Designed miniproteins, single chains, continued (4). Designs and how they scored, part 85

Each design is a single chain, and the fold is of that chain. pLDDT is the mean over its residues in the fold that is shown.

## One batch from the design tools (miniprotein)

Design m14931
Fold by ESMFold2-Fast:
Parts: sequence; C-alpha cells; structure tokens
Structure m14931 (fold): chain A 79 residues (1-79)
Amino acid sequence: RQSILEEMSEKYSKEAEEIEKFGDEEERKKFAEEAALEYLRRLTSLDEELTALLEELLAKGEPLETILRKLRELRAAKR
C-alpha cells in the first residue's frame, strides 16, 4: 500500500500544482478534498475505526490537513 500511496501522492501533487495556478480557492479545496477522499478510502477500507473517523471528520468539515493528521495518529495509536 505504501507504493500506491507514493504513486497517488506524486500524481495528485502535480495536479494540485496546476489547480493552484488556475483554480479559485473553492476549486483548489474541491480538488484537494476529492484527492484526499480517494486516498483515505483506500487506506481505511480495511479498518472500521479509521473509516468511522474519516466519515466523522468529513461531516464536521475539518480541513484535509487535520483529517490526514488525525487518521495518521489513530493508525499509530492502534499500532
């Protein structure tokens, strides 16, 4: 899964740079949310607690940076 994450990070990083140049704040936010959601779905699909946390944070409208940090912290705490 780490190699998949790296590939997706590289892909989305390049696309995010283009959105940063062309898109509005809202467009950048939407792109980042979609990219993060796809990432997080793949990462959490085998872990009920991570999936539940992801859904909770998304429902609260937490920023993607916070969502990623919280998911990473939960995963580390479980290990």
Scores: mean pLDDT 64

Design m14932
Fold by ESMFold2-Fast:
Structure m14932 (fold): chain A 71 residues (1-71)
Amino acid sequence: SLVEELLLKAKEVLKKELEKGKSKEEAFRIAQDVLKPVPEEEQPKVIEKVKAYLENLLKYPSDEEGVRSFL
């Protein structure tokens, strides 16, 4: 579905922006822009999934190549 495709794309964008050395806040904002075409009623659900993905990237950096910590 379009929602699943955009969610996957948002996760990839989040990962790439973190690899570029952007803060987690900025990378997350850019990933949220990818989700703009998602219907408003589905926005909270996909946003929470992207947040969970970000938390997992920061928690398990060895499972995601190129992730940089900004702690």
Scores: mean pLDDT 75

Design m14933
Fold by ESMFold2-Fast:
Structure m14933 (fold): chain A 74 residues (1-74)
Amino acid sequence: SSAAFEKELTQGVLDVVYGVLVTVLRKRGFTDEEIEKIIAEWEKGVDPSTLIKRVGADDLKLLSQLKKLKKELE
């Protein structure tokens, strides 16, 4: 159905955006293990203020966009 297709498409977009986030965090000097921990903390509902200490302002904007997309899927 149209609704199922839209949900699948949105999930695909989120997967791509997660890949971009990993690349950005790696560029900031985070290890793959640290990046996985940051993403896992964010997915568990860690607020943006906590992420600022680890990620930075520009990357926080990307994380905020990801959180918005995830909320729209739920």
Scores: mean pLDDT 61

Design m14934
Fold by ESMFold2-Fast:
Structure m14934 (fold): chain A 58 residues (1-58)
Amino acid sequence: SVEELQLTKDQLRKMADQVDQIIAARKAGASKEEIDEIEEKNIADLKSFMQQASSQLK
């Protein structure tokens, strides 16, 4: 459906932003532990985004 395609597009855009954050942190000299924490936060953020989007489709 159009809603599913839009959700896919929004999800990919959010993932791209998350990758950019990791790149920026790594370039700034962040430790492995700091990178892991950023990744965990990004996973939680993506999960929240997907949960909210799913609620709209139910």
Scores: mean pLDDT 78

Design m14935
Fold by ESMFold2-Fast:
Structure m14935 (fold): chain A 91 residues (1-91)
Amino acid sequence: MKKQLEDEINEGIAQIMVGVLESTRAGREKRLSSMDLAQQAAELSRDVALAQRALDMLRSSKNPNAAVVERAERILAEAQARLDQVRAQLA
């Protein structure tokens, strides 16, 4: 029962983190196209870490907001897939 306030706070923080990632997404591919593979991997690793942190924060709550979880999972999956492609080219 006392977890409801914590869940609301964690959801608010996670929404801000997801919003920041979404707002930078439109410019990301243009920025990545000017970077070498190592720089692309570093940028994508930061996006993956931020998305994972938001998702972990949401999942630590008893009743995480499903819509925010889906947004975080989508961002994580997209960034991770792109990072895996870049890492494969570095090998």
Scores: mean pLDDT 76

Design m14936
Fold by ESMFold2-Fast:
Structure m14936 (fold): chain A 60 residues (1-60)
Amino acid sequence: SEEEIREAGERVGELLYEAGLVKTREEAIELGIVIVENGVEAGATPEEIVERAEKSLKEL
């Protein structure tokens, strides 16, 4: 759903911002949403995308 994509995207965005991979929190959240949207189109679930991001960035 759109809400699940938005919530997952915000979480991925927060992880990216905390890892220092994106300059601003706003840009990080926008990127996170795009990542989740693209992942869902490729056949992944929002939950799977968040889990993958957390595993990759868990040193935060």
Scores: mean pLDDT 80

Design m14937
Fold by ESMFold2-Fast:
Structure m14937 (fold): chain A 77 residues (1-77)
Amino acid sequence: MDKVAEELYKKYGEEVRERLREALELHRQGDFAGANRLFKETLDKLVKAAKEEFGLDDETAEEVASRVINRLVEEIL
């Protein structure tokens, strides 16, 4: 689990961080719908990568993706 999270962070971390910064900027501008949509798309992409590239099941992929996003959100804030 942790190894997959670290690999996803290395491979997608910069792209995900950029999208999370964009979502935060939309939220600050009052575009909550846009922010939520971008956040969901970013999470879904990371879940898909975990499933397709690392062979994880849905539950494990969601947990790993959430850990990566939480780490990146903490780094941005």
Scores: mean pLDDT 83

Design m14938
Fold by ESMFold2-Fast:
Structure m14938 (fold): chain A 120 residues (1-120)
Amino acid sequence: MEEAFEQALALARALAGSDPETGRKVLEAIEEIRKNQDDPEKAAEAVKKAGDYLAELATRGHPGAAIGLMELLKQSAKTPEVKKAADEALKKVREAGDRMQSRIAELENALRKLEEELAK
């Protein structure tokens, strides 16, 4: 197996420990990519499915891990169909992660202002 794919599986297992519902679905989709490596259309569909679950994980507080895992899946892509699916999935995951990171930063700023007011 390629190193990037092995790293993706390791990260997916870690995410399944932190978010069992969505993380397990990501792990299942990555295993589906492996099973269909000789069928580019089925592999591309599995990559799209993984991207959908990773976008969900990004909105559930794991934006960096979701983006990193999707980048590893893109690096493991061997066919034009899988590469295109991975590019589209990565764009979707990054957009979801950016929205979540913006919300986290907004909440952190609100909490810091509240702490400063209480410390007066």
Scores: mean pLDDT 79

Design m14939
Fold by ESMFold2-Fast:
Formats: C-alpha cells, structure tokens, sequence
Structure m14939 (fold): chain A 91 residues (1-91)
C-alpha cells in the first residue's frame, strides 16, 4: 500500500514537472519532492529500478510534453503525462 501510494504521488508530480522548464523554481521544488518520495521506498533495489525506469519514461515523454504544453491547458497536459508515465511503468 505505502509503496503504491508513493509511486502514484511521484507520477502525478512527474506529469507536472514535464511541463515546466528545468530552470523554473516550481520545477526545482517538484524535483526535490520526487527525490524525497523516492527516498521513502524501503527497498534500495526497487528504488533504483524505479529511478532508472522513471528517467527513461521522462526522456521518452519530454518531446510529447513540449507539444502538449503548446497546445492544451497545463492541468490537462499534466494529467495526460502522468497517465502515460503510469502506463509505461505498468508495461
């Protein structure tokens, strides 16, 4: 339950962070919160696997996030990106 809740929170924050430029204060705050949530995972191997998978998913979704940021509402774009990240983690 706890690990699933942490992963769900990480995915929501990742969706929002993908729409921001890395230089933005909000992007830094989101990155810090994601790292804090990752540190709460008790199994180091599972944490490292999730970190590696999340990094790969972020890089795959970054061009899509740039397109969505230009064409739709930020809240809807963040939700779609979080959902797509979740689907890739489940695959």
Amino acid sequence: ARAREIVERILRLTGEALLLRLEEPRAQALAEEIERLLAQLGDEAARQELEATLRAVVEELRPEAEELAATMDPEEAARLLAERAAERLRA
Scores: mean pLDDT 76

Design m14940
Fold by ESMFold2-Fast:
Structure m14940 (fold): chain A 81 residues (1-81)
Amino acid sequence: MEDLELGELVYRVVDTAFQTIRLANVANDTELRKKVSDLLAKTNREISDAVDAGDYEKAREIAEKAYKELEELLLEAEKKV
């Protein structure tokens, strides 16, 4: 059950990032696109490290923080198109 909740959160992170990248492409905002891509790469590494350490609570916290940051970036992207 906990693994399914983490997987759902990770899915939301990825989906929000893709939506933000699409809007950044429409706005031709290379900087915003890079910020989203860098955040995804960092988040993926940090989640992988936490899971490898057996710290699923930390993995969830990392994913939740990334989701909040991505929601803010999505709102910024929507204002630029």
Scores: mean pLDDT 80

Design m14941
Fold by ESMFold2-Fast:
Structure m14941 (fold): chain A 78 residues (1-78)
Amino acid sequence: MLSEETKQQIVDFILEAKKKLNSSKEELYKIYQELIVIGRVLGLDIEELKKEDLTKENLLELIEKVEKALEEEGIKIE
């Protein structure tokens, strides 16, 4: 079970990630790598994309999957 502090950190990270969707591919790949770690901790089966293959759409899909997994754990993202 995730601590309240960890839940808040994940929510804050997702909100920042959404703000940075128009950032460079380098920054998007950093965000993607962190979301993979979070998703795997939440029990998601995530196939890791190479930096070259990463799109904004792929990042948004991963954010949505993480948000859904958090909602299943009782965490609401606003």
Scores: mean pLDDT 78

Design m14942
Fold by ESMFold2-Fast:
Structure m14942 (fold): chain A 99 residues (1-99)
Amino acid sequence: SEEEEKQRHILLALQALSGAITILKQGLKEEPESRESLEKAIELLEKAKEHVKNGDLEKALEYVEKVEEIVKNEIKNEKLKELILSALKEAKEHLKKAM
């Protein structure tokens, strides 16, 4: 059903957000100079996950987009940046399909 498909995309969005948080937490160990930006990104993605769980997909998407801007502008490690942005893109695609 359409509702089963939306629930699948919600689950996949949560998995992608959790993956992005894991990558950001690894970044805290490898890139201490980016600590403030990485910690802020983690906080915002945890808030995005709570909004997904509460059915507020539009607000979750807004938080993901804020994290994309932080990552693009403030993370200097190009490989770390690429990995995070890839996970955020996946999360955004699933959130949009769940709307």
Scores: mean pLDDT 89

Design m14943
Fold by ESMFold2-Fast:
Order: sequence, then structure tokens, then C-alpha cells
Structure m14943 (fold): chain A 68 residues (1-68)
Amino acid sequence: SMLEEAEEWVDRRLEQMRERLRARDWEGLSRVVEETTRFIESIEDPELRARLEERFGDGLTRLLEEYE
């Protein structure tokens, strides 16, 4: 389904962000965050967009907490 594909896409981006954080690649991290945000903002379905925003926000918060 589109939801499953979109969730997988966001999960892959969260994994890329984790690797960038481990490598202290702040430029790469910024690019992945921007790409992910742009993708979510392009979603026309408001329910899907809201779900992906929540998934991304929660995932990013957890990643940042691991490195604070």
C-alpha cells in the first residue's frame, strides 16, 4: 500500500540520519532532514501526511536524544 511504502521510505531516511549522526556528518544529516521534510510536505493525503509527520518527528526525537 502507499502508506506502507511511504512509512518504509521515512524509516530508510531515519536510518540514514542515524548513520550521519554516528559519522558526525552534519551536512549529510541536514540534507537527509530536508529531503524527508520536503517528501512529507508533498503528500496530498492529509491523513497520510499527518501519520508520516508523527513517525518522522518521533523517530528524529529518539535519534537526537541518543546523542545529547
Scores: mean pLDDT 84

Design m14944
Fold by ESMFold2-Fast:
Structure m14944 (fold): chain A 94 residues (1-94)
Amino acid sequence: SLEEIIAEARRLLQELLARASALQDTDPAASAHLLYVAISLQEAIDALEAGDWESARASAEKTIELARELRRRFPEFAALADRVIAVARRILEA
């Protein structure tokens, strides 16, 4: 359901933000890429809540690209990135 997609996206957003904050001083590059994914995912959530399906799909596509970049640059975040990609794909299929 849409509510389940939004709830999962919000959980992933909080996890991305928490990990980015934890890495801000020790790995600023990893922190920045986690924030890029978080910002795009937040844009997708905001668009979904507004009923703006065009913006939600555009933000979901951007989130997939940014999550793939995160996974490529930082393999330790592969599992987190794959979960983000899965939720973004659910937005595109909604």
Scores: mean pLDDT 91

Design m14945
Fold by ESMFold2-Fast:
Structure m14945 (fold): chain A 73 residues (1-73)
Amino acid sequence: MEKELEAEILLSLGRMYYALGEKAASQGDIETAKESYEKAAELFKEAIKLGKGEIKKLAEKELKKVEEKLKEL
């Protein structure tokens, strides 16, 4: 239960940083975009380690998205 709750929180935080990165990138703020995406990737990796089932699958999917965005910067 505790690890699953932590994974959910990490997934939510990762999504918030991903959204911040998307906004920064759309405004041409590449430095902030990169920092936000890197933070999102760290949070998603931790969510994968602690998560199970659907939460883990969602975190893996989100990690792929943010890694793709980082390659574009």
Scores: mean pLDDT 85

Design m14946
Fold by ESMFold2-Fast:
Formats: C-alpha cells, sequence, structure tokens
Structure m14946 (fold): chain A 73 residues (1-73)
C-alpha cells in the first residue's frame, strides 16, 4: 500500500524516446493503481514535474510507477 510521502521509482520516456527511471515522491493517492508523483531528472532538464502515474510493480518496498500524464507543477 502506497502513502503520501512515500519514495517511488518513476519510469518515464524522455523526448528522445529513451526510457529513464528516477526516484520521486508520492504527493497524492488517486486509487489502488494510480498516484500523483513529484520528480525531477537532471538528464531531462532538472525541472520539477508533477505527473499522474500507474503502479506497475514493486522493487522490494519501493513502488515502481509509470508516468501516464505530466501536469503543470
Amino acid sequence: MVKVGDPVLVEYTDENGEKRSVMGQVVEVLDEKRVLVLYSDKRDGGALKLATAEIVGWDGNIPVVRVLEVRDA
């Protein structure tokens, strides 16, 4: 079960079509499979991003989420 404030591994595809992963944080739990996450990646400009993400798995106790939609922060 994920909670607000929990660390997450955020998987996303950058503008070049490359798959990337970065640590982020849960800011809202939307449902059993969807969360809002905050993340930033210096390799993708370092801007703080807010995104709707789907829980796709677990790496131990850390949820792995895939970005569905990036929102304005």
Scores: mean pLDDT 80

Design m14947
Fold by ESMFold2-Fast:
Structure m14947 (fold): chain A 86 residues (1-86)
Amino acid sequence: SFDKETLLRAIGLVLRAIGLIFDAQLYIQQGQYQKALDLLQQAIEDLQEAVRLFEQNGDDSLAERLRAQIQQLQQQIQQLQQRLQQ
């Protein structure tokens, strides 16, 4: 079933995650990898909540798209963690 309030909340979480990813990219360019990792971790949490809300609202296609984006961000986190261990 369609619920407008649930959809708007999910969209808000996606927009916040996009902002966090943008800020993380700026910190990566500055060599501030730990700060970038913290922001990317927060973005993943926001996107995971958005996935749950879209699935509850019956938007499985959008939820699947966001899961793919989460997977890409998790891979980026692993690469940054490896750089910090060097």
Scores: mean pLDDT 87

Design m14948
Fold by ESMFold2-Fast:
Structure m14948 (fold): chain A 76 residues (1-76)
Amino acid sequence: QPLTPEELAKLREALDGLSPQTQRVAKMLIGSKGEITDRQIAAVLGISVGTASRHRKIADEKIREATGKTLAEAGR
C-alpha cells in the first residue's frame, strides 16, 4: 500500500539528512517499490555494485526508522 502523508513527511525528513547519492538511491527504491537491483542502481549512477548495495542498506534502514515498514511491505 502507498505511504500515508505522515509516513511520507517523516521519510522526506530522514532523507534530507542523507548524502545526495544515498537520497537518489532511496528515491529509486521507493519508485520501483524495492524491485530495482543493486546492479541497476550501479549502472544508473555510474558506481560499483558494492557501493550501490551500501546505499541500499542505508536507505532501507532510514525508511524502516521513519515509517516502521520495509520497502517490500510498503510496496504491497
Scores: mean pLDDT 74

Design m14949
Fold by ESMFold2-Fast:
Structure m14949 (fold): chain A 65 residues (1-65)
Amino acid sequence: MDAEIAGAMIRMYARVAIGKEVKVETKGDEVYIYAKGLSKKDIEELKKVAEKVGKNLGVKVHLYE
């Protein structure tokens, strides 16, 4: 499935909605988000978005704090 699209969507959300840049990597059907330096609130919001995107596109999302 489209892990690259999922990663791009999550990165764009972080930049335009939260105002933060996050590092995103994709491996097969998995997306890795490195949210180091974000507030607890921003991380919670990203987790919610990542879960929705992952479920809709059939990819597994990992978030590292």
Scores: mean pLDDT 79

Design m14950
Fold by ESMFold2-Fast:
Structure m14950 (fold): chain A 70 residues (1-70)
Amino acid sequence: SVDDIIERIKKEIEDLMAQKTLSEMEIVSLASQLSRDAAAANPDLSRRELQEITSEVVDYGLELHKKKLA
């Protein structure tokens, strides 16, 4: 499901950010790339579902970055 894809990507972002310090631009790039990879692996996803995945995981990565800087 879309929710399963979002949760998987969020976990991948968390794991990578735990391994190394990423800039805000690197986080956006990573989240966008993982969303594109999910789109390629799931060709039946609608445009709306792809936008939802991309938006959610980008916002999540940026929120984690903000918390790390606090």
Scores: mean pLDDT 83

Design m14951
Fold by ESMFold2-Fast:
Structure m14951 (fold): chain A 90 residues (1-90)
Amino acid sequence: MNDDEVNKLVAAQILAAASEIDPRESLGAAVGAVDTLYDAVKNSKDKSVINDPLLKKTIERVKPLVERHKDTPEGQAALEKLKELEKIIK
């Protein structure tokens, strides 16, 4: 995995932390984390990111954060992206 994929996984973890600790950023940071993970998997040239245990751990961390916002259009779209990511890593 190259530095771009590593940086995206780290950024997703930071966004997950922001969603957990700041109620004002809860939806935006959770959606941002999903979008960052989705970009890392779908748009990266190095597909070894799929085999990184940090990817699975980050998806597991972000999922309950997005599920809190499942009644929003943004939360619903992020959940569909997470479902696609879960299918890729299994």
Scores: mean pLDDT 80

Design m14952
Fold by ESMFold2-Fast:
Structure m14952 (fold): chain A 96 residues (1-96)
Amino acid sequence: SAARRAAEAEAEARAAAELAEEAREEIRRYERGEASETEAAEEITAAQLVAIAAANLDPRYRPVAELLVEAGRAFDEGDYERAIELLEEAARLARE
């Protein structure tokens, strides 16, 4: 049913928000020398995959997936502040 699909999409979006917050903390830990670049990248990838799943269930979550892809690019470019800002915005949108 449409209601069941919407509930499933919302659950995936909430999971993506939590993973985005974890990714933000891993980037901060990496900046402090407390985590590896690989650990931070893996958390961003996990958030991306879950957000893509949410977007496939409900197109309203496409902006969340797009922000998380941009966060991954910013991280790869060494722009950790931009990556964190994009992760925070993705988490905010995922909860709306």
Scores: mean pLDDT 88

Design m14953
Fold by ESMFold2-Fast:
Structure m14953 (fold): chain A 90 residues (1-90)
Amino acid sequence: SEVVELLRKTKEEFEKLKKEAKNPLVQSALDTAITLLEQLVKTKASKEEAIEALRGISKMFEKVYERTGDPVARKALELMKEALKEIESL
């Protein structure tokens, strides 16, 4: 599934961001997102399920960025917007 491959790629990008993250709130948010993306890959999520989950992750990182100003949280938001655009185009 093209959706599953895109979710797998997005998870790998978040795992790289976690290595850059120093703020505990940002690290916790990345762990939550990685766990959710892994579950979506494992269950072979539909396009609709993937879009809903990515929107939820985006809202979480918007709040984390508002509270921390952390550049890693901003990068996570940019990755989510890109992933959403690609999935919606499938």
Scores: mean pLDDT 88

Design m14954
Fold by ESMFold2-Fast:
Structure m14954 (fold): chain A 91 residues (1-91)
Amino acid sequence: DLEERRRRERELLREYVRRFHQLMLRAVEADEEEKEKILEEIKRLVEEAKRRLSPETFERFKQSVREIIDGLREQYGKEELAEKVRKIVDE
């Protein structure tokens, strides 16, 4: 059912954005070693989202996560972290 597929994609979008935000919050507080592990988790999350979401919904995911990156950069001043995560998302 096309309508059920679109509903599931919207639910997945919300879940992936939530999980991304949680990983970013952990990353801004992490030491350098833990940060590298979190960056790998973020990379896997983005790859899973790209695989599971339609191209259009994945673009919406990218927009939402860029806003999260920009907001956390502004709040915490973590420019290098923001740049590394943006590269993962924009690949």
Scores: mean pLDDT 84

Design m14955
Fold by ESMFold2-Fast:
Structure m14955 (fold): chain A 60 residues (1-60)
Amino acid sequence: SMVESYLQLADQIGLARAKQLAVKELQELPNPISEAEAQAILDSKDRAEFAATLTKVLEK
């Protein structure tokens, strides 16, 4: 899943950089996430919140 891929990315390059990349990529999709959803992802303070926020934004 995309959530798992971004969590693995966070494990490799750090949470802050993974959040920035996820927001950039998800805003460039044909069905882009909203500005509020992007901000929620950036506001995630740890890996668990990042996972929960991505799951809510992306579903499954």
Scores: mean pLDDT 84

Design m14956
Fold by ESMFold2-Fast:
Structure m14956 (fold): chain A 78 residues (1-78)
Amino acid sequence: MLLPKEVAELVNEIFEAIKNKDYDKAIELMRKLRELLEKHGLLTPEVQELLDRAIEAAKNKNYDEMIEILRELVEKLQ
């Protein structure tokens, strides 16, 4: 599947923020990703659930769970 360029770039920015342990930035970027996915008609119920769960895990400082959920989300978008 071909992702819109702005979605692919934002996904890369999220993983870069996580790599740098900037989890507050990762949460803000995940919220922005939700808006972009909705704009492109890619915010399916499954994708929305995964993204919302990743944001919730990040807010609860459960970063390992957040990373696993984000990997699943990326696989669903590819």
Scores: mean pLDDT 83

Design m14957
Fold by ESMFold2-Fast:
Order: sequence, then structure tokens, then C-alpha cells
Structure m14957 (fold): chain A 95 residues (1-95)
Amino acid sequence: LTPEQQKLLQQAISKYSQGDILGQAESYVKLAEEYDKQGDYYSAASLYLVVGDIYEDLKDYEKAAEYYRKAGEAYEKAGDTGSAKSLYDRADKLE
């Protein structure tokens, strides 16, 4: 992890400790964006997937589908077309 990624991860952990599940999701999105910016598309995809799972658990299926698609796009950038297709299929089932 870069120093900035480490700081964003600590922010996400802090939000989790406070029971702020939406704040944790927001922190994971910021961390995923930082990984994407650094070219670490696998880590970005994994974090977008976690955010999708959080929204699905909250029954916010529109947001869940959005983040599953972002995870799929990140997997495509990583060259993992199989994982990308799986996430796109999962997002489509929520619409």
C-alpha cells in the first residue's frame, strides 16, 4: 500500500468502528479510486465489489448494481474478463 492508500484504509476502519456502514462504503469508494489511479485495478475491483455487497445488504439494489459494474470495469482493466463478466451478470440480475 502507498501512504495515501494506508491513510484511506485507516479512515474506512474508523468508520466501521463507529457503526457508520454508509461512511465505510464511502471510504472504500475513495480507496478504490486511489487504487484505480495508481493502476492497481485488482485492488480497486475488490473494493468496489465490497461496496456493492454493502448496498445489496441494505437492499439498495440500484447502488449495488452500480458498484458491481464498477468492479467489473476494474477487472476488465486488470485483464480479468471472466471476473468482469461475472460482476456484470450479477449487476444485471439486480435490475
Scores: mean pLDDT 82

Design m14958
Fold by ESMFold2-Fast:
Structure m14958 (fold): chain A 80 residues (1-80)
Amino acid sequence: MLEKYKKELEEAAKNKDYNKIYKIVRELFEIGEENFEEALKWAEENKLTDVVKAIEELRKAERERKETEERIAKGEIPLA
């Protein structure tokens, strides 16, 4: 299954389809962290800079999301 995602990411990167890259990267993250790490290593080895950036941005966004959820739980950020 990872091979399918690698092919789709390579094609999306070649086409500069950033929306497709981000969608596939998110799907990989949801499947499992191990697949996400392997995809990052593969992208770095193949110089797919846009894919590497998408993976790094998703990691940052997920970390910030967790931090925001914790702050909401503490009452630091009110819910709407």
Scores: mean pLDDT 74

Design m14959
Fold by ESMFold2-Fast:
Structure m14959 (fold): chain A 89 residues (1-89)
Amino acid sequence: SQQEMEQKLNELKIHYEKVKKDAEETAKKLNDKKLSEELKQLFDQIEDLLAQAEEAIRQGDLDKAMKYLTRAQVYMISMQSEVYVAERS
């Protein structure tokens, strides 16, 4: 349903804010400017996908919304992986 999709979007947004904060704190701790710039690009991509999902929900296109949400989750996993590798390097 639309309400279920809106709930999923909101839950993913909350999770993203935590992951973003942790990533920014790690990049700052490492004093890695290249990582910080790469993270900014990933943040922009994830935030764009979340915005597209929200628009798809507004239009009632739940299949399209799910595709955008899934893609945003994949980018968040990739981002967390990059941060994890950088912290251990």
Scores: mean pLDDT 87

Design m14960
Fold by ESMFold2-Fast:
Structure m14960 (fold): chain A 79 residues (1-79)
Amino acid sequence: LKEGKEYRLQGNYEEAAKKFEESGKKSTGAEAALSYYLAGLSYKELGNYEKAAEMFERAAEVSADPESFRAQAERARKE
């Protein structure tokens, strides 16, 4: 998760997305939800709205507030 944030701060959204997605796969609960959400934001910066929506759906699956993340996925798909 920290490594993904470093890449995002550098404007390297491709590596940031990969690192956040990897962090989501390796964690559970709130950390996994945050990691997938940040991966989704990074994919949006790359213009990959389909991957962004997929990541937001994964965040919803592991989140205590799935409706919020599903709303983000729906918005990404409409773009």
Scores: mean pLDDT 76

Design m14961
Fold by ESMFold2-Fast:
Structure m14961 (fold): chain A 63 residues (1-63)
Amino acid sequence: MEKRERALQEATRIAREGVESDLSPEEAGEEVRRRLEPLREYLSDEEIEAVVDNVRTHKEAEA
């Protein structure tokens, strides 16, 4: 469904912004989780956690 596709695109944008932020890996993960809350209607908890984990892992690899 189009709403789910839009939610995935928005989650990708939020993740990119989290990675590009000056926040620590932990802070970036929490900010991304907060911004993904409205998308829980379209995305599963597992999908949300995967996005948050990817952001934290990317930031940790940068450090």
Scores: mean pLDDT 79

Design m14962
Fold by ESMFold2-Fast:
Structure m14962 (fold): chain A 67 residues (1-67)
Amino acid sequence: MKSAILTTAAGVWLVAGEVAAEMGNLDEARQAYQDAIDLAQKALEIDPNDEVSKRILERAQAALESL
C-alpha cells in the first residue's frame, strides 16, 4: 500500500525527532518532526482513516509546537 510506506517513513522521522530532542539537538528535532508531519499528511491524503498516520501527525505536531 502506498500509504503504508509513507506512514512507516513518518514514524521513523518522529522517532528521530524524539531522539534529537532528548539529546538537546532542538534544530534537528524540529526538522525531523516537520518531515514526520509532511509524510503523515501525505499518507492521510491516500487513506484519511489511517489511525496510525493520524497518531503520528498529532504527536509530531504537538512535539514541534513544544520546541
Scores: mean pLDDT 83

Design m14963
Fold by ESMFold2-Fast:
Structure m14963 (fold): chain A 87 residues (1-87)
Amino acid sequence: NVSDMSLFEEVAEGLLAIKERDLIEQNMPQEEIEKEIAELREKLEKLLEQAKELIDKYHEAVKNNDLDTQRQVARQLSEIVDQMINV
């Protein structure tokens, strides 16, 4: 469920692991791998912070039975996932 923060954190760690594997496969020096991973982590952390705010808003909308806001936030969370994959 995209409204679960744990899922977003797992996606972020998965993307970092995939990036590290790709850089190792390319025989990139360890210092350059560490730099690339640090830069990706910084970008992903910013997106995770945005996701956390949206998840909070989604839970409030569920509590208020606000279906329009629930749909809008779900779309925004999906957009965050798309942005995470395309960093």
Scores: mean pLDDT 84

Design m14964
Fold by ESMFold2-Fast:
Structure m14964 (fold): chain A 80 residues (1-80)
Amino acid sequence: SELELRKKLLELVLEISDLVDEALKKGKISREEAEEIYEKVRKLAQEGADAIDAKDFEKFYEILEELEKLKEEIEKIVKE
């Protein structure tokens, strides 16, 4: 359902936000790097929402894959 897709998008965005905050607090990234990541996440979240509204599920899953990849990159930064 569209609600489940929107929930998945929101949960992923929140998970990335929490990881960025943790990386910033640990001094693993700069303020500028955090701001660039937040901007990228905001743009991807909007594109994902727009894709759901357009019933473009191929594009929606491409956006989710990009967000998942970003999450994995930030998780590695936080763990090191």
Scores: mean pLDDT 88

Design m14965
Fold by ESMFold2-Fast:
Structure m14965 (fold): chain A 83 residues (1-83)
Amino acid sequence: MEEIRELAEKGKEMLREMARRLIELGADPALAEEFERLGEESLDAYVKYKETGSEEDLKRAEELGERAVEVGKEAVAQALAAL
């Protein structure tokens, strides 16, 4: 469990850095922040799944992760359009 928690914390650090860079490149701060939030919540739900074995926790992690990817793609598209 400790190893999964450590990986999740590193993932959150990466998400924060990605969101910051997207904003610097010209993405909407609200989209970048939502991407970070959804990604962090997805990681938290996945850690909970690893602790509980609950399929509901896995489903929440997957749904939040899919939403994070969708919002992230929009933020990336805005950053690329600003180039």
Scores: mean pLDDT 84

Design m14966
Fold by ESMFold2-Fast:
Structure m14966 (fold): chain A 62 residues (1-62)
Amino acid sequence: MKIGEEAIREYARRTGISELEAGLRLAQGKADREVIEELARKYGISPQELRDLVRDYLEKNY
């Protein structure tokens, strides 16, 4: 499952920033808390698990 990739793309689309910048903000917990919680709820995981999946995706693809 590519939750990390999908979350990065969704956050980038909502904010108008690059996918790399979106991924860094999500991984470091610097994104809007409400958006992180909404995305985590959408994928059925915790906000911490979402951050971990985004970090893992960034390490493998950037």
Scores: mean pLDDT 80

